Designed miniproteins, single chains. Designs and how they scored, part 72

Each design is a single chain, and the fold is of that chain. pLDDT is the mean over its residues in the fold that is shown.

## One batch from the design tools (miniprotein)

Design m2636
Fold by ESMFold2-Fast:
Structure m2636 (fold): chain A 81 residues (1-81)
Amino acid sequence: MEKRELIAKAVGHILRAIGDELDGDYEGAAESLVLAAEYYVKLGEYEKAKELAERAIRLVEEHGGSEEILERAKEVLEKAK
């Protein structure tokens, strides 16, 4: 993907995560944050990727969520080291 397209997708997922949190959909918010973090890894924006992945992990730990979301967030943290 072109860099501009990756940025647009990452930002779109962050905005969706904010909306999901406001609606009380914490699992959807965590998934959107992981998707945004994965796009930031592709961009080489590792600090942003780590921040988003850590936030997703906190949402799952506080509110519950899928094992898959936790595993993907941890994979982002490993790639962004």
Scores: mean pLDDT 85

Design m2638
Fold by ESMFold2-Fast:
Structure m2638 (fold): chain A 124 residues (1-124)
Amino acid sequence: APSALSTIPEDKKEASLAQLKQLAEELEANPDDAELWNILGNLYDLLKQYDLAIEAYKKALELNPNNAGAWNNLGSAYASRYNLTGNLEDLNEAIKAYKKALELNPNYAKARYNLAKALLKQAK
């Protein structure tokens, strides 16, 4: 919806709406493609629509719960929403998601870094 893009410049909104339409058509053709849902989450995250990004990443993880990248992305969306709202529940969900990413891939440097940052925020 246009309201979801209120923080984005108008020219960038038009380009992002075109990408959303194309991705929606791809998802209609391939509704069980976990990676397309993960890409949709990435697009919403770029648009700072964290509620929609979280929903899309959760759908990707329902289809493929062993995707360490999608768990890290879910954690990052929760952490970004926490940075806007101060809602500690989102910080706790980010920590859980990063831990899941590391359970699946212990060498995932980005998830380890993100987890350390989130734990530091929780300790303060």
Scores: mean pLDDT 85

Design m2639
Fold by ESMFold2-Fast:
Structure m2639 (fold): chain A 80 residues (1-80)
Amino acid sequence: SLRERIEELEREADELEREMREAIAAGDRARIREVLARMRELRRRVEELAKQTTDYIDLMRLLAISGTLLVSERAARSFE
């Protein structure tokens, strides 16, 4: 279902946030770049699903995931 897809995307975003936090704490620039690439790919998947979404609440949830990933990407670039 769409709800299960959104919940899966939320879990994937949480995992990437955790991995990014660990990479920054370790000062591992190569891993920061790897996680950034994965964040961009996940955000692309979220944005594609948002384009196909007709339900307002589901759209808001998808846009929230996309926005959070974008903020994390911008912040993490300061540690590259």
Scores: mean pLDDT 88

Design m2640
Fold by ESMFold2-Fast:
Structure m2640 (fold): chain A 59 residues (1-59)
Amino acid sequence: AEELEAMRRTLEDALATLRAELERLRAEGADPAEIAAVEANIATLEAFIARLRAEIAAA
């Protein structure tokens, strides 16, 4: 339980960093392919966090 909660916090911190990076890339007019790659990474991480939260709730 403690390990899963620590991992969830670490992943949520990483998600916040990626969202901030996405905002910066959009503001700077970065390559659409680079923006799409970050968006895909965010979606993958959100799905993983959701599964982890479900696992914590089941414990």
Scores: mean pLDDT 83

Design m2641
Fold by ESMFold2-Fast:
Structure m2641 (fold): chain A 55 residues (1-55)
Amino acid sequence: MDELAKASEIAAEVARQGLPPEEAYRRTKERLLEAGVDEDFAESIARVVAQAVAA
């Protein structure tokens, strides 16, 4: 399965939880790494999710 599709699904799920930006960042990164997503890519997606939640 495409890594981008997998990462997008996880990011959307975490973003819907109503967590503070710091918590959303941590949870997103953790879940992406657990799902086998590359560390650098997981970091980038986690930052985007945290920024989206803060907006």
Scores: mean pLDDT 78

Design m2642
Fold by ESMFold2-Fast:
Structure m2642 (fold): chain A 99 residues (1-99)
Amino acid sequence: SDTIVLLGLRIEIELKEPMSPEELKKLVEEAILNTPGALGAAVLAEQLSPHHAEVLVLAFARDEAAAEAVIEALREALENDPRVKSFKLTVLSRLELPA
């Protein structure tokens, strides 16, 4: 491929029970890295309170279909984790870059 997709995301999470930054990072990283066509990710997780967290994601995907798959995998992982009460996922950037 002559291009890759750089995906920037903000995830605001309301928690049923506290999660450490390490647990949040692991949940998000595993969802991304298990997505076919994900090339890599950098994840920064911050616990704002016992019931509120924010995760910033920078993900590299082989194409736009893989970028959509990453977003869907993240939604599914968060919806299926019993520690997560609700979340808001915001796409901050979606950029095609020369590979």
Scores: mean pLDDT 88

Design m2643
Fold by ESMFold2-Fast:
Structure m2643 (fold): chain A 101 residues (1-101)
Amino acid sequence: SKLDEVIEKLAEEARRLGATGSGVTVRLTVPPDQITDEQAKLITIMLLLAQLLSAAGEPVTLTIEPNDTIENLKKKVQELADRAYELGLISPELAEEVKKV
């Protein structure tokens, strides 16, 4: 799937930069059994982007609420992707692919 392709590419960038996720805070208020596969993949993309940002010295807090729709999660992904691109952490091509999910 397109989400899986984006996850793989972001994971490769995280490995390249030695990003460990230190400095990432996650607030997940949704029970795991209520998270759809698409939501889980979007949250994974958010975590990978936050991991890249934290490696660049940017502390990131990710908040996932019970009422977060797929569209709301996509907006959060787009905001994180724009920040990662501004800091030179991802290519223009990868930023475009991330923003299309």
Scores: mean pLDDT 81

Design m2644
Fold by ESMFold2-Fast:
Structure m2644 (fold): chain A 65 residues (1-65)
Amino acid sequence: LPKTLVEMLEEALRLTGDPEMTVEEGLRSLGVPPTVIRVALADLAKHYGLTAESTVTEALERLRA
């Protein structure tokens, strides 16, 4: 990805102002292609225990820790 996942999720939160937005919804709001979103979600599930149902806020807390 041209930006880090953290940077993309921070931008999605900034643009929408919705802390309850899911990671998938956030990435989609930035115009990230569906295939790239699928890969990112799979990587988050495998390495961080996050799901497609995880919020952007939850993912950012996990990734920043």
Scores: mean pLDDT 76

Design m2645
Fold by ESMFold2-Fast:
Structure m2645 (fold): chain A 65 residues (1-65)
Amino acid sequence: MSKEELEKEVELALELMAATVAELAKDYKAAAEHYRKAAEIAEELGDEELAAELREKAAEAEAKA
């Protein structure tokens, strides 16, 4: 992997952790924001399936907020 791809993968992992922690804390607004950021990074990495899944999670979190 390029250094840029590795940095994006690390950022994706951090955003996913932040989103799941926020969702468990019932901070659905923060969870939705982190899932959206994670989806953007997944799309930049070419993982369209993961990006779609994360956009759905963001929409679900936003609906609960």
Scores: mean pLDDT 84

Design m2646
Fold by ESMFold2-Fast:
Structure m2646 (fold): chain A 97 residues (1-97)
Amino acid sequence: MKKEEFDAEVLIALTEIHIGVVKVTAENAKRRGEKDIAELEEKYRKEMESKVNPLIDEARKLIKEGKYEEALKVAQEALNISQEMVRKLDEEIEKLK
């Protein structure tokens, strides 16, 4: 496997983990009766999925086409967006406390 192919797959996996964590934390907040936090986390999860899933799909398509350097760039953009959205979500949750 070429390094760029491996790196792109790793960045896609990390991005999917970020989305998964936000989903799980939203479900946990809802179970604890923290409605405002749960609604905020669910809003960010939906926005993250709408912005990031198309980039994940494009990166996977580029990997299948052997365009590993382009796939790495798209995967890095997806990860950067997911990280920035998690940061903003944490700031908004802090303001609610």
Scores: mean pLDDT 84

Design m2647
Fold by ESMFold2-Fast:
Structure m2647 (fold): chain A 62 residues (1-62)
Amino acid sequence: GPLPSDEELEAVFYVIQGAIAESAGDREGAAEWYRKAADLFEKSGQTEDAELYRRKAEELAA
């Protein structure tokens, strides 16, 4: 069956790092991880996930 792309797997890793940073109270660090994830989701054509994580990063960096 079709496997996730390397970009998709890397994006998921960045989402996990963002969640860890967020749980630790590091809002700025979490925002950076989510922004990196969003860029990779956009590169892989996953526009909805890219928009979701861009908004999340913006909210955390505000």
Scores: mean pLDDT 83

Design m2648
Fold by ESMFold2-Fast:
Structure m2648 (fold): chain A 70 residues (1-70)
Amino acid sequence: MAEEEARLLAELRAHVERLKEQYPHVAETLDRLQKQIEGVIRAAAKKSAALARTAKDWGLQALDNVLEQL
């Protein structure tokens, strides 16, 4: 569980860093969203690995949707 959680958090962080390189003007918003999504992933990981993966996928989609609206 802890190793899976660490992997999912690393994937989220890598995705956010790539987005910050492309959209530096919204970096602060991306940092706030990253912290919120990390919290959801950690909470989900305590229940199951499947829920943690779903939380990560939801978080990545939410980040993409926010950027599409900006």
Scores: mean pLDDT 81

Design m2649
Fold by ESMFold2-Fast:
Structure m2649 (fold): chain A 71 residues (1-71)
Amino acid sequence: PSKQEIEDEILEAMAMMLVSVVKLALENGTLDKEEAKKLLERARKLAEQIKDEEKKKRVLEEIEKVEKEVE
């Protein structure tokens, strides 16, 4: 894989890890709404750095879905 492909994979993995943490913590009641929003903002910042437009769009859509669940 190219350096760009490796970087995109790392960014996707990091963003999706934050999304998963938020989803699990909300289900367990261990994370408040403000902290959840903060983690999702971090995930969004990571996703915005993905250079592959299709991968970036998919990751951002997953983040938006979870953001709606936090509201």
Scores: mean pLDDT 82

Design m2650
Fold by ESMFold2-Fast:
Structure m2650 (fold): chain A 64 residues (1-64)
Amino acid sequence: SLMDEMRALVAQLADPALSLAQRGELDARLVELATELIAREPERAAEVYALLAEASARIQAAEA
């Protein structure tokens, strides 16, 4: 499912071995999946936004 794909990508962002470029690629994919999922299942928007917020926090921490 799209939600399972998003969770897998967020889990990958926990890997400290990822480069900033790889984190950016994962974030771009998450945004595309989030857009599609919200369009198909708007009742899940809160869960989707929570996953995007977690991804953003992990990327920002890696850039610091």
Scores: mean pLDDT 80

Design m2651
Fold by ESMFold2-Fast:
Structure m2651 (fold): chain A 90 residues (1-90)
Amino acid sequence: SYSEEEKQEFRNFVMRQLSKLYSSIAKTESPELVRRVEHLLTETAVRMQGADVKEMLELFEAFMEEVKRLIPQHSSEVDAVLAEIKAKAA
């Protein structure tokens, strides 16, 4: 079982990695695709509230798979971010 401090640290780490990925996407993709990613991010962030680390990881993996489906040209970057988050959760 994770403490509330550990859960918050994990949330903060995930959000930092996600912010970096979003900044990269925002530089190269159309405003319409960027808005779709923003919508998915907002929904995922809401669902992570009160979630355990395992549940947050599962929600984040689902989010990243949706991002890869929407913008497959960024798949390698998405996979790299997901690998870092999985490593942090271990």
Scores: mean pLDDT 80

Design m2652
Fold by ESMFold2-Fast:
Structure m2652 (fold): chain A 96 residues (1-96)
Amino acid sequence: LEEEALKAVELYKETGNPIYYDEALRLANLLFKQGKYEEAAKVYEAILEVRPDDARVWLNLGEVYKKLGDLEKAREYFEKAVEINPSLKEKAEELL
């Protein structure tokens, strides 16, 4: 699952086809839902390397680090999400 998600990120980087981006995000979300937080973090981080402007992915990465107990990184990533999309402020505050 992690390997499949990372391959989807690579295919998006090579082709620019949004189907691969959507697949990578879907698999990262599935890893998070399954409690595989370290694996989910790796995939979200890979997604953000190719699309650092996706505020919702920053928000999801913040939730992952909150689950891992790294509250400092969680706050940093929530702040980054709000910086990109201020409408996420209420959601970010709710998550902490």
Scores: mean pLDDT 84

Design m2653
Fold by ESMFold2-Fast:
Structure m2653 (fold): chain A 79 residues (1-79)
Amino acid sequence: MSKDQLEAEQLIALGRMYYWLGKKYAEQGKLEEALELYDKALELFKEAEKLGTGEIKKEAREEKKEVEEEKRKVEEKLK
């Protein structure tokens, strides 16, 4: 594994943690805090996508799409 692939995997893991925490905050009705956590997850997955190749890049893209969909749902609840 290259240094960039390892870093991309670490970024995905960290992004997943922020996404999970964001979902827990949304579940509690803390919608603004959930959005902040989702934005952090998105930044991490975007960086992972840039550094990663193959399966890691694909995982980062899929995770990013999932967070974007959940962010949209939370934004609708704030309207």
Scores: mean pLDDT 85

Design m2654
Fold by ESMFold2-Fast:
Structure m2654 (fold): chain A 69 residues (1-69)
Amino acid sequence: ASREEVEAGARAVLRHHGVTSPAALLAAIKDVEPIVELLLRGESPEAIAKRYGVSVSTVNAVREGIEAL
């Protein structure tokens, strides 16, 4: 996926969860961006959760945010 697609997906998920300040978005994008990239590549949510130390629910929320675009 392109950098713009990954960034757009990350921003959409963060906005949905109420993260609207530019500083907070920039800080959080680094954590969400790799998850978006792997989801767009077809990686399993369970494998992504294990790699980044996040819950499967968090990865699924990111996937739902991408699907809403």
Scores: mean pLDDT 66

Design m2655
Fold by ESMFold2-Fast:
Structure m2655 (fold): chain A 60 residues (1-60)
Amino acid sequence: SDAAKERGKEAAPEIAKLELEGKTEEAQKLARELVKGLSDDDAAEVVAEIAKGLNEAYLK
């Protein structure tokens, strides 16, 4: 859904920041909390947007 895409895009910079700071456990915890209670389709969209944002952060 659009709400799931928005959630993933909003969270991607924060998760990328945590990963770049070596706070991998906090990044994983935040990602799991974001998909909590979502449908499989919405959870997949959130994860895809987070992965996209992380890739962009690592390239820049």
Scores: mean pLDDT 77

Design m2656
Fold by ESMFold2-Fast:
Structure m2656 (fold): chain A 79 residues (1-79)
Amino acid sequence: MLFSGATEKEKKAEERFLKEVLPLLWSDSSPENIAKAREKALEIAKEVPGNPLLLWALFVASAEHPEYQELVDAVLAAK
């Protein structure tokens, strides 16, 4: 488990984020990868709004890749 005290729903969302979103964010910064990461992150964020690990991971990703700022903004708006 990535975050202690997480519910089953939050744990599944974190696993999906690591498997589906983070590889897209950590690979090359292609527009296609950014678009896919945004769509998947929004889907996961709607399922577990305000998950601190998800938000922190997106914040870290956007710090390394300024182009991902739009993704961070989109996820925060979905809360």
Scores: mean pLDDT 61

Design m2657
Fold by ESMFold2-Fast:
Structure m2657 (fold): chain A 58 residues (1-58)
Amino acid sequence: SEALELASQAAKAAEEGDADTAVELAKQAREAGIPEPVLQILKAEMERLGFTEAAAEI
């Protein structure tokens, strides 16, 4: 699924410290129809990495 690939890329960007790219890719995954539980996991991972404000934008 394109949505899952976008979510995976968002997670990788967040792990690499690129919060801006992670937010953009996560928003694209949301628009592409990512399941809500997957989106919630992505947001939680961003919060754990210290990107709380970025996670709130998703």
Scores: mean pLDDT 84

Design m2658
Fold by ESMFold2-Fast:
Structure m2658 (fold): chain A 57 residues (1-57)
Amino acid sequence: TRDEALMRTSLRMGKSALERGDYETAIRYFQEALELDPESEEAREGLEEAKRKLEEQ
């Protein structure tokens, strides 16, 4: 579905932002993915990691 495609794109963008150290952008994309698929464990884990990394700064 369209929502599934958007969720996958948001996950990819979030992971890319995490790898670049852009934690605020990563948080935004993972939150977007969770809005589209609240049951996404990958998005939830990514969001938690991004928030943790941001706090470590």
Scores: mean pLDDT 82

Design m2660
Fold by ESMFold2-Fast:
Structure m2660 (fold): chain A 89 residues (1-89)
Amino acid sequence: MIPSGGGPGPVNAIINAGVKKAVLIRVKGATSADLAGVLGEIKDGVAYVLVPEDAFEEHKETLEKAGIEVEVLEADSIEEAEKIKKELL
């Protein structure tokens, strides 16, 4: 019941889903506001999520503290990151 725009929604969803691995696609030059409507996806116990560069370290630390393994991929745009996510799913 919180609109997708106010916080670390994807990270909380990953933790609550009980996954053991997350793939963070870091979007270079994006802000948290640019990704405020973008949702992560979960496939075969692995979470795939777009992360803005400015929030990347916080999201990575939060997931690692929850015992989740983090893999990092880089993208230069939201469009490239969505394409990478679709190819991994």
Scores: mean pLDDT 71

Design m2661
Fold by ESMFold2-Fast:
Structure m2661 (fold): chain A 64 residues (1-64)
Amino acid sequence: SDVEGELLRAARAEVQRRLADLQEQLRKAIASGDEEKVAELQREIERLQATLATLDAMLAQLEA
């Protein structure tokens, strides 16, 4: 069913938007020298990148 593919593509787009926002926040935190915020943002970015990889794998299984 393509419904699962549509939901996964929507989730992927949302994660990509969140990653872009977090990367901009990271740039600002680095510029301000907020080391604690930099560490928090880096961890969240890594988590979302792992989520993207999982979504990509799920989509590949549905679209193969």
Scores: mean pLDDT 86

Design m2662
Fold by ESMFold2-Fast:
Structure m2662 (fold): chain A 94 residues (1-94)
Amino acid sequence: DKKKEEARNLIAEAKQLLSEGKYEEAEKLLEEAEELLKETPEDYRSLTGLAENYLKLGKYEKAIELAERALAIDPENEEARKVLEEAKKKLASK
């Protein structure tokens, strides 16, 4: 599915932009990736990637939502579990 591949590429590019401190540009790409994924079957890898990037943006509640959706598809996903735990800790410490 071209839309799934485009979404994954946007998520990867957003990760690079976040490492460069380009937070607003990264968030725009993540929003575009989410729109593309609405038109495809849910994919735990894409949901995990979105959750990781939103965690880095400080969007903790959204990171939790996406990580929980990834875990609903793949309950043994270590990356999604780590995002969920970290985001919950960040919310509890505010």
Scores: mean pLDDT 83

Design m2663
Fold by ESMFold2-Fast:
Structure m2663 (fold): chain A 55 residues (1-55)
Amino acid sequence: DDVLKALEIARKLRGIKDPEEAKKKVREEMLKAGVPEELAEEIAEGLAKGVENES
């Protein structure tokens, strides 16, 4: 399940405080794991917004 794989990667990288760094690393790891680019971009963007709002 690509969605489950992507969420697992996002969860693992959620400790990154910089939203740009979080977005970059999450997207790179998802693409390496075979997650579709469109889904990887969407989840990375969502995580970056989450980090920004929590800071």
Scores: mean pLDDT 73

Design m2664
Fold by ESMFold2-Fast:
Structure m2664 (fold): chain A 80 residues (1-80)
Amino acid sequence: SLSEIVKAAGEIQKLVLEDPSLSAEVKGELTELVTKLLMAAGRGNIEEAKRTFEEILELVKKHASEEVVKKVEELYKKAL
């Protein structure tokens, strides 16, 4: 649902900012993607939201801690 996507975006931003494994550059890229996810949800564009969430998952899987990866995957499954 759109409300679950909005909740997921907020939680992802918190997880990203609090993860010491992530460089400032990667945190910046993820913050831009979270903003794009929120904009897609605000427009009701589920397909754009899904693609953006998948981009977040790929970047998180490459750079973030295992705990953050698992949390973001759970948020994806709950929202989409």
Scores: mean pLDDT 85

Design m2665
Fold by ESMFold2-Fast:
Structure m2665 (fold): chain A 76 residues (1-76)
Amino acid sequence: SAMEKARELREKAEQARKAAEDTRKQGDEFVARARASGSPEDIKLAKLAEENQRRLVEGLERLARELEEEARRIEE
């Protein structure tokens, strides 16, 4: 049971890390498209989206670390 809980936490941590990777990739693509458009409005929107996605990525990576740490404590 304890080891099953640790496995579930590690799986959720992996999901959080994957979500962070996907979020970063989507943000990079959005910024690239906005810059390619040459529209000052699109570029401003992309900068705001980049800031918001950076905060989300940081939050997801923090969550993954917390879940991994909890799993590690259970495995002890």
Scores: mean pLDDT 86

Design m2666
Fold by ESMFold2-Fast:
Structure m2666 (fold): chain A 65 residues (1-65)
Amino acid sequence: MAKLEELKEIIKQIAESLGLEVEIEVKDGTIIVTIKNGSERKKAAFASAASLEGIAYGKKVEFKE
């Protein structure tokens, strides 16, 4: 549980640093991130960074719009 909350906070911080508005949900051990704004370049940078953090924590991260 603690690792999942830590990962959520890291993903949220990455989004905030890029000026992105995101919604983060957890379903069946998967982190689902809905990206609501931003340019394609910023979305790609965020998705790459968040996916890398997910791998480091051993968690699956999925992205939606």
Scores: mean pLDDT 81

Design m2667
Fold by ESMFold2-Fast:
Structure m2667 (fold): chain A 95 residues (1-95)
Amino acid sequence: DRARLQAEADALAPATLAHAEAVIAELEAHADRVAAGDAAALAAVPALVARAVGAMIRLSALVNFGSPEVQAAAEAQIARLKAAMDRLDAAVAAQ
């Protein structure tokens, strides 16, 4: 039911949001390295994208089931994660 799912989502929120923040930072750092011509950073992109997709799925669960404040935090993180993924994509396309 809704109340149980909300309690479970809210309990998972701190770890989920912290993980998403770490993935965003890694995406931004890799975008900069790829733009600078770092072949090792370019080679790591598929694995990093897979982690980013996993983070997005977990954040989507918080949007669907969390309390209003958890939903708002997850929506903000989804927007930042999408922006970071787009930045990495642009850096890869420019190589």
Scores: mean pLDDT 89

Design m2668
Fold by ESMFold2-Fast:
Structure m2668 (fold): chain A 71 residues (1-71)
Amino acid sequence: SEEEKKKLKEEILKLIGEILRLIGEIFDLELELEKEKDEEKREELEKEIEKLRKEIEELKKKIDELEEQLK
């Protein structure tokens, strides 16, 4: 139904919003990483960036699943 499609689209938009927020966080961490000279702190920043990238991948998979339901 059109109502079910609207709810799926709203859920997709929320997930897109979360991805954009995480991209912003990664951007801030990448800027910190470029300025950081301490090896241990660099490794911590790289691990945090990797964690956020994995979260984005999981959210993208959720969006793909929801988009398949719209077909």
Scores: mean pLDDT 88

Design m2669
Fold by ESMFold2-Fast:
Structure m2669 (fold): chain A 70 residues (1-70)
Amino acid sequence: ESEESVYLPKKEAEKLAKEAKENPSEELKKEGTKKLEELKKLVEEVMPDSPLKEEILKTLEEAKKIVEEE
């Protein structure tokens, strides 16, 4: 399989978004938002500029919107 370390932020963001859609809760909203913010910071600081980085950041932003809305 693909190197998981480079896909981990995207995978976690998608997982949080799906969880928020299926079983929304106040705790998930709070902790999910915090985790997404930490992942976004990590990706912005650690990953070199690339199409993959842009895709991951976009996924994180979309996931945060879903988590915050639900």
Scores: mean pLDDT 72

Design m2670
Fold by ESMFold2-Fast:
Structure m2670 (fold): chain A 77 residues (1-77)
Amino acid sequence: MKLRVSDPESVVEGIRIVAEAGPLDVSDELLSASMVWIGLAAAKATGASAGRELIEALQASDDPAARALGAELAAIE
């Protein structure tokens, strides 16, 4: 599977599917960093509403790394 940063719809949908699949146990530092950049790119490219939905999906995750990513995105206007 390939998530295209230039296609933020696919990125947002991928994150939503992962969040709905149950607890995401992410402890990989490189994976967390990649998710931060992908999330920021998706939020910027899709505009405020899509970015807000991404942040909400991440904050609703049972994974602390995903929640941390959501908090970082929420701190960025």
Scores: mean pLDDT 54

Design m2671
Fold by ESMFold2-Fast:
Structure m2671 (fold): chain A 68 residues (1-68)
Amino acid sequence: MELAELARRLAEEAIEAARRGDLFTAEVLVALARMVLAIGKIEKAPEEELREAEEAVRAAEEAVERAK
């Protein structure tokens, strides 16, 4: 699944940015991952792939909050 995979990759990049202390980039990447995930839901991507992407985005959001 293209959009769910993209959202997961953006979430992974956000976690790496947060680990580096680049909170601005991390927050931008989380926002982009959320947007891509929302588009994936509109395009009716498989629910299981969307669930995995949602979990990845949530992990990225938590990583950004912990880095503050």
Scores: mean pLDDT 81

Design m2672
Fold by ESMFold2-Fast:
Structure m2672 (fold): chain A 57 residues (1-57)
Amino acid sequence: VPLSPALQAISGKSEASPEEVKELVDKIIEKINEVVEEGKEKGLSGEELQERINELF
């Protein structure tokens, strides 16, 4: 399974800079919120929503 761009950036670097970590965290939070809102609109189950969130990592 392909890793998310955020997780790939972390795994590809032995140490991420504080700014890169903050950028990745902010993007993850934004994507989680997007997935939650889309899931509510589409009527996704908690299980399906969890899978979508896991794909962000």
Scores: mean pLDDT 70

